# Ledger of designs, part 30: designed miniproteins, single chains, continued (4)

Each design is a single chain, and the fold is of that chain. pLDDT is the mean over its residues in the fold that is shown.

## One batch from the design tools (miniprotein)

Design m13014
Fold by ESMFold2-Fast:
Structure m13014 (fold): chain A 68 residues (1-68)
Amino acid sequence: MQGQVQKVRDEADARLAEIGKRFKVRADEAERSNDKQALIQTIADTLREIGDVIEEELKEVKALEKEA
């Protein structure tokens, strides 16, 4: 049980790291084009993606705890 919970956390951390890398690329592109709307949209999209990852992690952890 504890090993599976750690695996879920490690997978979520890897997904968050990937989201951070994509955010930097998109933010740099928006700044380069001087597009404030694109930057705002990139921030909004990134926050939503982070929220989705956290929600899925919590859902998977709760499912594992319910079996214990």
Scores: mean pLDDT 80

Design m13015
Fold by ESMFold2-Fast:
Structure m13015 (fold): chain A 62 residues (1-62)
Amino acid sequence: MHRALGEQYRAEGERALDAGDYETAARYFELSSQHYLLAGDLESAQLSRQNSELARQQGRLS
């Protein structure tokens, strides 16, 4: 359950990123990270957290 939600939110974050909606992308990557943590997938959680931070940085630069 939580792993599937983590994957779904990561996909939503990637779509938002492609659309240039960096704030929405960052929020979806944060949700993805939370669900990966609940699934015990620490590696995917850390990657999603990094993607969230990178999306926020891109939003500030754009």
Scores: mean pLDDT 83

Design m13016
Fold by ESMFold2-Fast:
Structure m13016 (fold): chain A 97 residues (1-97)
Amino acid sequence: DAVIQALRDAVNAQIDKLQAEFGDDEKVRRIVELAQEALRAIEAGDLETARRLIDELYDEAMSLEDPEARLQAVTLVGMLEGLLEAEEERQRELEEE
């Protein structure tokens, strides 16, 4: 699916940007790790784990003291939510009898 691949590419680009600009912050490094783990869960079809990780990522993002880092982390959360919703819809269409 070209849309799902484009969403994955966008998520990876946002992770790279966040790490490059704010990677000196330990909380940002944790956010990057959670985002990478959420991506792997989505790729594995473990959407329950992905949702839990995205929820945890949102809480961590909202705890960031730097407003620019927080905005970029919240943007990453939104991208991951969009990707998760697209994968949930795709699985529903394939499995619904």
Scores: mean pLDDT 83

Design m13017
Fold by ESMFold2-Fast:
Structure m13017 (fold): chain A 113 residues (1-113)
Amino acid sequence: ISSTLKSSLSDAVDSLTEALELLRRGGSIYGAANLASQSASKASTVLSMASDLSSDAKKLKDLLNELKRLSQETMELYAKGPKYQAEAEEKARQAAKKAEEAKALAEQLISSL
């Protein structure tokens, strides 16, 4: 579990970095949200498999669940068409902030595991 958790968190950091870079360069909002949602789901699942979670690990799980929700909302709004794109962009900005927070906390946890 510990080595699996460390590996999963490292993969999540890489995927979230890719999603944030995609948004930064003006790439696909839908693509970035999809990548963030998948990364958050995988990392949250592995965290849920741990028998004991530190306060920071519990906070990370909460951040990942919120990131997943915001990313899914972004994708749903984007799929509804041009009328909803401004709202999708706002949700994407909220998701990006949560991704940055989750990435930073995950990097700290990796160094302590």
Scores: mean pLDDT 80

Design m13018
Fold by ESMFold2-Fast:
Structure m13018 (fold): chain A 80 residues (1-80)
Amino acid sequence: MDEALAKLQEAGQLVKQSKSKKSKEAVELISEAALALGRGDVERAKELLKKAEELVKQSDAPEEVKKKVTELIREALEAL
């Protein structure tokens, strides 16, 4: 649990560095997923993280940032 939350916090900080609308939406979804995990709602967290990953891929962030953020989201999902 704690490792998944740490990975989501790191992903959120990286996405926040990109100031596009899709990056802002991805940060909000990552935050909602972290709250869902805090409530034990793993299914909701997984749904939100899949949507966040898609928004990151569609953002104007550099490819290196997109790769690192998607890796962190996947690591968080695997830790659940």
Scores: mean pLDDT 79

Design m13019
Fold by ESMFold2-Fast:
Structure m13019 (fold): chain A 69 residues (1-69)
Amino acid sequence: SLTPQQLGDLFAQSVERVRQLAREGKLDEAYRLAEETAKKVLDSGAVTPAQAKVIERALREAAERAHAA
């Protein structure tokens, strides 16, 4: 199971990666990474399904903001 620190580190790294993909115009890949990250944390038992959806949404929003910039 992911510790809170490991979950935080994974989330921070994932935010950076989805922003980078979105800035390169790879928004579909950014969305896929958001979905895969949420699935991985859910499968690890570290979060509830509701929390996994919040993580996915946060990553998608980070990608959308980076793409619009």
Scores: mean pLDDT 84

Design m13020
Fold by ESMFold2-Fast:
Structure m13020 (fold): chain A 97 residues (1-97)
Amino acid sequence: MMSPIQQKVVEIYIEQIRKAAEQKDFEKMEAYIGGLIESLSKHSTPSEAKEGLAKLIEEVKKVNPEWSEQQQKEFTELLEESLRDSMAASKANEAES
């Protein structure tokens, strides 16, 4: 259901996040994660945004195999909360326009 263009955008962000994680450049990794979440909140349906976020979480887990199960859960919950908050803010801006 996600468009080929949206799928490509998600893939590009994931590739940049993977490269930053491999280089242990956490500032770039956080910037790209934030950019992807913003893109998903503005240009995707809730279902498509969840699909894109799931792909991001899986790829980041692959480049951080040293993370404990607890750290993986905390990261997943943090990203899901960030996406929820970003989508809520996007809807509020549309209602005020």
Scores: mean pLDDT 74

Design m13021
Fold by ESMFold2-Fast:
Structure m13021 (fold): chain A 60 residues (1-60)
Amino acid sequence: DEEKFLAILKRVLGKEEVDLSKKLPELGADGLKIAEIMALVEEEFGKVIPPEEMLSNPGF
């Protein structure tokens, strides 16, 4: 599961390597990219990501 999730993150963020210890905004994902990642994860795994993750926009 983690390998497939990593592949989705790499694709959406356009990065060859992604540090999974960081939050999505820390990886340079804005709200639109976060929503896209959530949609792709739902399609790939059949699971819905918690809404709190979609609402998280810390960029500081």
Scores: mean pLDDT 65

Design m13022
Fold by ESMFold2-Fast:
Structure m13022 (fold): chain A 75 residues (1-75)
Amino acid sequence: MKFEISFSNADDIDFEKLKEALKKLPGVKKVTYSKSFGGARIIVEFEEGSKVTVEDIKKALKELGIENASVRELE
């Protein structure tokens, strides 16, 4: 199971703190960060059978003050 977190404006985001917060979620297998001009993307991969939802990831982002990120489940 994978989730994509997309940022259209990445300049004010502490990605090291974000990676550490995401790694603390139950069942996290891998966190991949990709920076592009004007934005950034994080892919979070969870272990098979994990019960994590888009809502759980959005709650983790909100605890870090990040409210304007797009979160979607990948297949």
Scores: mean pLDDT 76

Design m13023
Fold by ESMFold2-Fast:
Structure m13023 (fold): chain A 89 residues (1-89)
Amino acid sequence: SPAERLAEAALELAKAAGIESPLSLEELAARIEKMLSTVSPEEAEIWAEGALKLAEIRIKGIESGDMEKAEEEIKKLEKETKEKLEKAA
């Protein structure tokens, strides 16, 4: 599910950042699913895709040490996600 993929990405991001998650994969996925249920299915899918890509960019930035490139990619992703959300609303 989108929530499970986001939970996996969040745990991978935490690991890359040297942060221990207090939540299991199952607990984190359940919390994300509850949050996504507060919006339309179309908006939830757009937000989940954007959040997954954001986590991937941040992990890559941490692993490569190229935080400047990561920030540029995040700004582009934020603009693209905002445009998709405005079209869905």
Scores: mean pLDDT 78

Design m13024
Fold by ESMFold2-Fast:
Structure m13024 (fold): chain A 92 residues (1-92)
Amino acid sequence: MTPEELAKLIEEAGKRIIELISTEKENGEDHIESIRRLTKNIVYLAKQGRLSLAMGLLNDMFDGAISGVDDPKIQKEIQEIREEFVQKVIEA
């Protein structure tokens, strides 16, 4: 997997998480903005080839996204996005 391909996978994962959080309720706007900013920073690091740092921060982003929602169904769907991401990275 190239840094560019990894950055694209991170961006897509972040977008899916934001879409899920937005379905819980509109008062999640601060949480959505936090995840958006983190995703942009991680994508930047991945594009710079700082893969270990990007992956560490990505794990922190997934954990933060899960802890920021109260709905167990949404938490599970975020975990499924994480598992799908890990599988795509392993298969590359």
Scores: mean pLDDT 81

Design m13025
Fold by ESMFold2-Fast:
Structure m13025 (fold): chain A 100 residues (1-100)
Amino acid sequence: SKIDELVKKAIEVAKQLLEKFKEANDEEGAKLAEEIIKKLEELLKETDLEKQYELAIEIGELANELIARASEKNLPVEELLDKFSEILGEIHELLQKELE
């Protein structure tokens, strides 16, 4: 599905973000990225639409926390974060449309 393709792309970008936080020796940022990856992988396996939407909301909240942390640490990951946010926004929009 289109959602599955977007979730797979989000996992790829999240893994790149994880490596950037590891390179910066930011253990808390790395842990946030790992938690995001785990929830994205759960989203790929989830078949219940309501639970998919709940997971997408949780992922979005964690992504906002990761963005705030990257900004505070002045990490050069703005391009990756922009791509990540765009993909998550599209996932959210598609799931919301299916619930309507």
Scores: mean pLDDT 88

Design m13026
Fold by ESMFold2-Fast:
Structure m13026 (fold): chain A 76 residues (1-76)
Amino acid sequence: SLVEKADKIYEEAKKIMKETMEKAPNPSKEDAIKITSLMIRMIGLQIQVELTGDEKYVEEMEKVLKELKKLAKKIE
């Protein structure tokens, strides 16, 4: 289901956050703000998937996950 896809994307995002924080526990203020903003967007999109069942929100979650992966790699 779309909800199961959204949950998997969110779990992957949480894992990336955990691993990034373990490798770089004191990120710069700028990087911390960027990561936080991406996670807020992720949470909002997951809620939209649950409320609407619209696949477009899952597609946006995948885009946010790609941005998070790119940012995590730069911080590491």
Scores: mean pLDDT 83

Design m13027
Fold by ESMFold2-Fast:
Formats: C-alpha cells, sequence, structure tokens
Structure m13027 (fold): chain A 80 residues (1-80)
C-alpha cells in the first residue's frame, strides 16, 4: 500500500489539478480519483480510479489498462 506521505503527495497533485481545470468532466474525474485515494479498500480504490478514467475520457479503459491494474492488485496482495 502507498505510504501516508505518497497519498498526501497524490492528493496535493489532484487538488492542484482541480484548481487549474475548468472542464466539468475532468473536474468530476479528479474528484472521483481523490475519493479513491482516501479509500482504505484497495478494490474500491481501483474501482473509483477506473470510474474516474471513464468520466474523464468518456470511454471504457482499454483491456490492456484493465490487465495492468489487475496485475498491480495481484502484486500488492502477494506482498501481504
Amino acid sequence: APSAEEIAQALAEIDEALAQTDDPNKRKALEIARQGLLTDDLEERLKLLEEAYITASGKEPAPEVKERRAKALAALLAEL
């Protein structure tokens, strides 16, 4: 799992992007991503990050992106 410092850095970057973005779809996507980073449940976090991507792009993530996320989750679970 990312450290509290890494989460704080990512949240700061999202908050900065929110301040600079006027596109309502991108703002909504960033808000969903922020919610994902604040979630302790890794599966819910990944679900929210996927929803953020769909909201920003208007497209479902490519199968390769879904596979990369599944592999990342499997690697994290293997460390537990």
Scores: mean pLDDT 67

Design m13028
Fold by ESMFold2-Fast:
Structure m13028 (fold): chain A 95 residues (1-95)
Amino acid sequence: AKAAVQAIVLDISRIISKNNATSLDEAEEIARKEGDFLLANILTAIKNKDYESLARYMRDYAESRGLPGADEIGVEHAKQVATVINQILQGQAEL
């Protein structure tokens, strides 16, 4: 679980920082334009507070990238990712 959470947060953080994205909508649009539909689905689930779908997409992400502990990813990890990403976006908006 930890490896997948860290990888997802890092990938989304890079999209946000590289593109100066200030919202989940901007980050999602960028991910779709780059062809990363799985990451776009993760961002959509965060926006909708759909933690069940978010956990499923996080498992798919971990499995697609060969990361360990995909089967351990649950709603608690989804909430952690959503919290961190929202904090990063708030920091971008406040700067």
Scores: mean pLDDT 82

Design m13029
Fold by ESMFold2-Fast:
Structure m13029 (fold): chain A 77 residues (1-77)
Amino acid sequence: ALPEYSDEEIEKVQKELVKATMEFLKDPNNEKAQKAYQQKLKEMQDILQSIIEKKGLEAAEEVARKIEKELKEALEK
C-alpha cells in the first residue's frame, strides 16, 4: 500500500522542493544542489502518486498548482 501523507507533510516537501529547485537554478554545476533537487523531486512524485491513489487526480493537481505558484513567486523575487 502507498503511504498516506498529511497536509503538513505535503506542504513541507513542497517548500523543500521549491527551495532545492531555486538553489539548483542559481548554480547548476553544484552537485549538492543537483542531488537535493533530484531527491525532493522524487519525494514529491511519490507524494503525488499517493494522493492520486487515495484522493484522485484532481487533489494531486491542486498540490501541483500550489507548487507552481510558490515557484513562480520565488522566481519573481
Scores: mean pLDDT 79

Design m13030
Fold by ESMFold2-Fast:
Structure m13030 (fold): chain A 102 residues (1-102)
Amino acid sequence: MSREELRARIDELYEDAKNTLKIAEDVLQKAREMGAPEEVIEKAQEAINLAKKSLDLFDEARRKLDAGAPVEEVERLINEAESYLKEAGKKVREAQLLLDKF
């Protein structure tokens, strides 16, 4: 991948991670207001933690890319961040499904 493609991918995935974090925080807030079961609250909190980890890794990937780090190093950080983001999305969906049934 070119450095320009890596920059664009980081920016795109960073926005996805920010959106996932907002949804997770909204689900957590609604779950608490409704007195939802602890499982819903726990899954929403896990999603928040995973989304924050992905954002931190994308920030690190961008800093390393700007500092001239090897493409392979930046790609590994992006892949790790994307893995956390994917897990965050799964936890958000699980929390939403449980909340909708409550």
Scores: mean pLDDT 89

Design m13031
Fold by ESMFold2-Fast:
Structure m13031 (fold): chain A 90 residues (1-90)
Amino acid sequence: MEEEIVEKLEKSLKELLKYFKSLPNKSPLTEKIIELIEKALEYLKKKDYEGAAKSLRELREALAEYYGVPVEKLTSLLAAIKFLEELAKK
């Protein structure tokens, strides 16, 4: 059950990474977003949920600065961060 939620989060992050990597003329903010997604994926692969949650918090802040990101995506990311923080407590 927990593994299924982590797998869905990983797939969502990979799709988000694909989107930002596809953008032409990447700004420094776009490059930071890409780096933070890659770090989050690496932490999830290592089952370092504390590191993943921290990287996703930084990602959420960077995405909030990015024009055109829907509020709903930021809310979903916050829910994922809270889930990873609870997993890290175990």
Scores: mean pLDDT 75

Design m13032
Fold by ESMFold2-Fast:
Structure m13032 (fold): chain A 64 residues (1-64)
Amino acid sequence: KELYEQLKSLAEKAIELGKKAKDPEIARTYFDLGLVLKRMAVDLYGSPEEFAEVRKLEEEYLAK
């Protein structure tokens, strides 16, 4: 549970850094990292609703 919150926080920071990145490749790397961290967090604590949210975010960022 504690690790879950930490991973979630790190994922949000990674996404924020991606939004601020001026290099498209670096921005994509941060977004990918953020999504992976969110996926790991929900996998560790098994929330179906949060898992669905992560899936939706993945779809949105992949369409970028």
Scores: mean pLDDT 72

Design m13033
Fold by ESMFold2-Fast:
Structure m13033 (fold): chain A 83 residues (1-83)
Amino acid sequence: MEKELQAGFLASAKLNAENIEKLTGKKTTIKILPGSESFEELVKKVGELAKTVKKGEFLLEEELYATPELIKLAEEIIKKIKE
């Protein structure tokens, strides 16, 4: 899986999982996007995904671990979405 896809997944997962778990106290499983074309498209897709995501609509297909590089990229995506 592409590193950009993992970063986009992590950004979306972090934002939505924290909100859902904080509101409901329930564990969240998160869907993995099938692919990303570029960093700009990834930012756009993550932003659109955040708008359409509903409580409990996430399914994690595999276990992920965050690296400093993925965390940095996820934070950059979040910043661009907030712009």
Scores: mean pLDDT 55

Design m13034
Fold by ESMFold2-Fast:
Structure m13034 (fold): chain A 94 residues (1-94)
Amino acid sequence: DPEKKRQAILEKLSEHVSPEVARAMLAIITNASDEEIRELLRRAGFSEELIEAILRAKRGELLSEEELRELMERATPEQRGAISVAILSAEKNS
């Protein structure tokens, strides 16, 4: 059951991040539309700069080490988790 699998992933993510961030991470992992991911990240309190960086990473666009460092320095632990999930999901889907 795909819904039970999604629920299990969401439940596991919610052990480490807020429910809003967990939903955004799940959308990234399941390769949801850019519009859906953007809306979920916005609801989770992400800045427009972080949202666009996450969407670029999800598309497999290479972020420079400097750009990634700057983003991570300004991000909360939960936001850093979302950036990492986007990068890993792009690698798997490439």
Scores: mean pLDDT 79

Design m13035
Fold by ESMFold2-Fast:
Structure m13035 (fold): chain A 64 residues (1-64)
Amino acid sequence: LDVEVIEIEIPKGTNPKQALLESGLLLSPTVINTIPDEPVYESFTTEPFDAGGGKKVQIKFIVK
């Protein structure tokens, strides 16, 4: 029932999907498909998703 937030810092103009794949996080295709596949300029947070074992995770992209 607790949601764990993972923070990933990326430069402005970075593609978050590429950054996520390069981070080594193993995510389902459903989760990956919700990540923007275009340059971003503002911080955002994903919808919560199941990470297994009853845990939910959100990814917060911090754009600097």
Scores: mean pLDDT 75

Design m13036
Fold by ESMFold2-Fast:
Structure m13036 (fold): chain A 89 residues (1-89)
Amino acid sequence: MVEISGLNAEGKIEVIAKQISEDKVKILVKKDGKVIAGAYIKAKIGDKILIKVYTEDGEKEIEFTPEKIGDEKKLEVEGKVEKVEAKRL
């Protein structure tokens, strides 16, 4: 599990999960195309990763199961993002 808190980011926010190696996923938070935060989670190809984005209006979630290195999944959120959580299921 990894948590990115204290973001206080408002606008069009993208949360991207990408398998960058055999056992590592990179979580990126972008605002207006610019990276504002990032973290790594240990996860193998085929592992399920749950990504939660916490906003003032509630939470959004997406599940990511990479099949190969370079696979990525993106969640777009419009509003104020306070926290992003990624955990391996």
Scores: mean pLDDT 84

Design m13037
Fold by ESMFold2-Fast:
Structure m13037 (fold): chain A 83 residues (1-83)
Amino acid sequence: MEKELEERIDEIVEEQARLAVETGKYDEQALATGERVRELLLEYAKETGKEIKEIVLVQRYTAAALRTIGLALDMELAERRAK
């Protein structure tokens, strides 16, 4: 189900964003988000029998990777402003 897929993507983004803040390795965690989301989307396509066009796949995992960086930056900014 599409809602379940989006919820799993959000969980990956949140997990990797927290790791980026804890480690300071934003690039590595953004790449990890991209890889995990790519695999999840390919598994979803296989399970549902739906074809995912390469451009849609690239757009979706790239957006998730960028969201990871954005969320991590928001988390760090909030922590700095609270102090």
Scores: mean pLDDT 81

Design m13038
Fold by ESMFold2-Fast:
Structure m13038 (fold): chain A 60 residues (1-60)
Amino acid sequence: MSEEDALELIRRSYEALGDEKAAEEAVQTFRELIAAGKSPSEALREAMRLGNKIIAEKEK
């Protein structure tokens, strides 16, 4: 998986849910994790976890 593929997956997933904040936070977290030396797959998992948490907290 490339960084571009992971970023597209993050954006598409959260755009489908209609939550721009979750999309932006997940993308930002992904980029920070890549800069810290995480693999794209690891960074994607953590970014998606954060985005899902934002969605869950919004729903309550």
Scores: mean pLDDT 78

Design m13039
Fold by ESMFold2-Fast:
Structure m13039 (fold): chain A 108 residues (1-108)
Amino acid sequence: SSALQQKADDYVAQITAAGQQQIDEINALLQEAGDRFPSRRSFLEDQSRIITSQMNSLTAQMQAQIRALVSQPTVDDVVAEAITEIKQRGKQLANLVRNETARLAAQA
């Protein structure tokens, strides 16, 4: 049981790190947008909180799934798929921020 708990904690740490990396990348894009459009800074800070909450919810769901499946022989594949999904979701959100920043720039 203690060995399975350690294995679950190690996988949870990997998933947490992947989620945090995506949050950090998106927040860097939002900060850059706020620097370019200071009048929108408060709105972009609200978007940062919303995106962080959404990514944390996704990460928490994946952590719970991994803890439930940690004794399964396929758990490494499940962890790899979870990390891929987190990265894909992060990329989608980053692209939405980039597209909105480009739209704001075109209207200036």
Scores: mean pLDDT 87

Design m13040
Fold by ESMFold2-Fast:
Structure m13040 (fold): chain A 93 residues (1-93)
Amino acid sequence: MKKVLIVEASTSDEAVEKAKEIAEKLRKEGYEVKVVSLKDLNGDGSEFTLAIMEALEEFKPDLVIAVGEPERAKSVADFFESLGIPAEAIPIE
């Protein structure tokens, strides 16, 4: 089963809802999905980085979807692509 990591890189309710929507859709399509949310970590960037690193090591995603403010979502996607993991950025205005 293909594993997808969704990184919600914002504290906005819109980005949280979008990440949840994508996660539910992918789970219905047969993907194993893990979500890491900056909002669930109270906007703590160090805890967010640790959660991302733990997901990379333990979950080992086949694909990453970064949801959030355009520059941050792109930065997260670029990071995973630099590690050889396909990544997509979904910008939220």
Scores: mean pLDDT 81

Design m13041
Fold by ESMFold2-Fast:
Structure m13041 (fold): chain A 65 residues (1-65)
Amino acid sequence: STQQLTRLAELTLQAFPEICSADEQSRRTAIRIVHGFSSESSSQPSEEELVLLTKVVEQLCAQRA
């Protein structure tokens, strides 16, 4: 759900606050790490989830400006 994606994006920013200044690849890596920590499985988010999480992270970064 959108709420779960928002929460995961918030956790990503909390763990890696520098992500707002990072390149896309570093941002994606941070998202994968946090997703793995949250999901308990051998952790790769779907491409659709990764795209949505990246957009939510960008929105949260804009709110800090």
Scores: mean pLDDT 71

Design m13042
Fold by ESMFold2-Fast:
Structure m13042 (fold): chain A 98 residues (1-98)
Amino acid sequence: SEEELRKIQHEIRDLINEISDKIGPLEAARILAEIYNEITKDEEKYKKYMKILEKIEEGIASDKDVEELHELLAYFIDKLNEDIEFAKKLKEKLKEIL
């Protein structure tokens, strides 16, 4: 249901914020990328995401890298908005990290 999906989305947001507060936003982003790869099996998106995060950490990310990161994040946000099973799996995996 739409209500159930919205509830799960709020719980995911809270979990991501808690993880980010404990280990920092860059490490939280890496863990999130690993979870996305485990759920989607999209190794190409995973490699691209991880490479951009590495460039950000090194302070060498270009405007194009930032744009590509935004496109990857939009893809996963769309998945979270459309696929309740994806949202449930993401929530379960995030809980295991805490």
Scores: mean pLDDT 81

Design m13043
Fold by ESMFold2-Fast:
Structure m13043 (fold): chain A 82 residues (1-82)
Amino acid sequence: DQEGEDILTEASQWLAGLVRRAIEALEAGDLETADRYEQEMKDYLDKLSKEYSESNPEVAKQIDSMKTLALQHLERRRRELE
Protein backbone atom coordinates (compact mmCIF):
# COMPACT_ATOMS: atom_id res chain seq x y z
CA ASP A 1 0.00 0.00 0.00
CA GLN A 2 1.75 3.11 -1.32
CA GLU A 3 -0.24 5.54 0.83
CA GLY A 4 0.65 3.61 4.00
CA GLU A 5 4.30 3.46 2.97
CA ASP A 6 4.36 7.22 2.29
CA ILE A 7 2.80 8.17 5.65
CA LEU A 8 5.20 5.88 7.54
CA THR A 9 8.17 7.43 5.72
CA GLU A 10 6.96 10.98 6.47
CA ALA A 11 6.17 10.12 10.13
CA SER A 12 9.59 8.46 10.52
CA GLN A 13 11.44 11.49 9.10
CA TRP A 14 9.43 13.93 11.26
CA LEU A 15 10.00 11.77 14.36
CA ALA A 16 13.76 11.50 13.72
CA GLY A 17 14.01 15.31 13.57
CA LEU A 18 11.99 15.74 16.78
CA VAL A 19 14.00 13.07 18.65
CA ARG A 20 17.23 14.79 17.54
CA ARG A 21 15.97 18.15 18.88
CA ALA A 22 14.87 16.53 22.16
CA ILE A 23 18.29 14.88 22.60
CA GLU A 24 20.04 18.20 21.86
CA ALA A 25 17.88 19.84 24.56
CA LEU A 26 18.75 17.05 27.05
CA GLU A 27 22.46 17.44 26.29
CA ALA A 28 22.14 21.21 26.88
CA GLY A 29 20.42 20.60 30.24
CA ASP A 30 17.16 22.13 28.95
CA LEU A 31 14.76 19.60 30.44
CA GLU A 32 11.70 21.83 29.88
CA THR A 33 12.33 21.96 26.12
CA ALA A 34 13.10 18.22 25.98
CA ASP A 35 9.83 17.43 27.85
CA ARG A 36 7.90 19.68 25.44
CA TYR A 37 9.30 17.83 22.39
CA GLU A 38 8.53 14.45 24.01
CA GLN A 39 4.92 15.54 24.68
CA GLU A 40 4.58 16.88 21.11
CA MET A 41 5.82 13.51 19.83
CA LYS A 42 3.31 11.56 21.97
CA ASP A 43 0.36 13.77 21.01
CA TYR A 44 1.07 13.72 17.27
CA LEU A 45 1.79 9.99 16.98
CA ASP A 46 -1.27 9.10 19.12
CA LYS A 47 -3.44 11.28 16.86
CA LEU A 48 -1.93 9.76 13.72
CA SER A 49 -2.35 6.19 15.03
CA LYS A 50 -6.04 6.83 15.83
CA GLU A 51 -6.58 8.42 12.40
CA TYR A 52 -5.34 5.24 10.65
CA SER A 53 -6.65 2.65 13.16
CA GLU A 54 -9.83 1.92 11.11
CA SER A 55 -8.62 2.49 7.51
CA ASN A 56 -5.12 0.99 7.83
CA PRO A 57 -4.52 -0.89 11.12
CA GLU A 58 -1.05 -2.03 10.00
CA VAL A 59 0.10 1.60 9.61
CA ALA A 60 -1.39 2.42 13.04
CA LYS A 61 0.55 -0.46 14.64
CA GLN A 62 3.82 0.65 13.03
CA ILE A 63 3.25 4.24 14.25
CA ASP A 64 2.68 2.88 17.80
CA SER A 65 5.93 0.88 17.49
CA MET A 66 7.85 3.98 16.34
CA LYS A 67 6.47 5.89 19.35
CA THR A 68 7.53 3.13 21.78
CA LEU A 69 11.06 2.94 20.36
CA ALA A 70 11.49 6.73 20.35
CA LEU A 71 10.33 7.00 23.99
CA GLN A 72 12.73 4.21 25.00
CA HIS A 73 15.58 5.99 23.19
CA LEU A 74 14.85 9.28 25.00
CA GLU A 75 14.53 7.55 28.41
CA ARG A 76 17.88 5.81 27.85
CA ARG A 77 19.52 9.12 26.94
CA ARG A 78 18.06 10.80 30.04
CA ARG A 79 19.58 8.07 32.24
CA GLU A 80 22.99 8.33 30.53
CA LEU A 81 23.06 12.09 31.23
CA GLU A 82 22.36 11.68 34.97
Scores: mean pLDDT 85

Design m13044
Fold by ESMFold2-Fast:
Structure m13044 (fold): chain A 113 residues (1-113)
Amino acid sequence: DEVKEAVKTLAKLLKEIFESLGLKEAAEYFKKAEEKGDLKYIKEGIEEFAKAAGVSLEEAVEIIGKLVLLMYEDEKLAEAVKNFLLSILKGDEEKAKEYALEFKKLYKELEEK
């Protein structure tokens, strides 16, 4: 399942970012998302980060987008991650799956550079 593998790849990236920041609770949820490919664990990871940072869910997504941009220096990759996370917050699973596939394509292209 290409969508499930795309979600797992994106979850792995989020897990590694949050482990590097010492945000263990959010990282644990992204680890579960990496193992299962289930969008609910991505949402729970965003909620834990928002709580830990003292920000709204939308602000948490903006911060994650900025972290991806800083680490990978790719605006399209950061935008795909942000749109994926916003789609999850809105409960739009079909759009979340589309953005996960876009992310995986962009991430693969970045690894080939």
Scores: mean pLDDT 87

Design m13045
Fold by ESMFold2-Fast:
Structure m13045 (fold): chain A 70 residues (1-70)
Amino acid sequence: MSPEELRAAADAALAAWDASEELKALLRELVDAVIEALAAGASEEEAAALEARLLEERKEELLKLLEENA
């Protein structure tokens, strides 16, 4: 998937999701970081590792926002 295709897919998924703007903003920030890595020449495996690391670093914030939007 190209960076443009990944961004479009993420934007479509976020637009269809009934969640708070704070949660959408956090997820968009994480997606943007992965897209930037891919655009800079990272492999899909490197991008997946970055995504996993960013999710773990932001896990408590993400879980709190998910709980507040449930």
Scores: mean pLDDT 75

Design m13046
Fold by ESMFold2-Fast:
Structure m13046 (fold): chain A 80 residues (1-80)
Amino acid sequence: YVLKGPLGELIYKVLGKKTASFSDAWFAISEWLFDNGRINAEKQTVDLSGTPLGEALGVDSLPLTDTSPLIATLKKHTTK
């Protein structure tokens, strides 16, 4: 998959690659969110405010129980 835009740049920074599988892209995003204190496992929420992923989704936060918008956004920003 070819990574594009600010989300692709974020994934490149974590993985060191311009191309990634969907699973690699999700891993990179999850690592970045965890490292930046954006994941609250107790409340099952993700803080996306001021992030490229939040900008792409048009939301400031998401519940961890519904990752469908995150997955859909990753698919839009990854191409073979």
Scores: mean pLDDT 63

Design m13047
Fold by ESMFold2-Fast:
Structure m13047 (fold): chain A 63 residues (1-63)
Amino acid sequence: SVLETARRQLDRMIRVAVERRFSPEQVDDALENLRRELLSWGIPQEKVDELVEETRRRVLEGL
């Protein structure tokens, strides 16, 4: 499903961000790029916002 693919992309971003010790600015840039991509797939804005916020929290927990 589109949501399953979205979760895989977000999980990959989390791994990369944690492994490379992203700065807050790098995290924001990566999340903004993913937000635009997910919206282009037709995922509702409210769901994209939820996924992005969850992903941000998980990255911060991993840093």
Scores: mean pLDDT 83

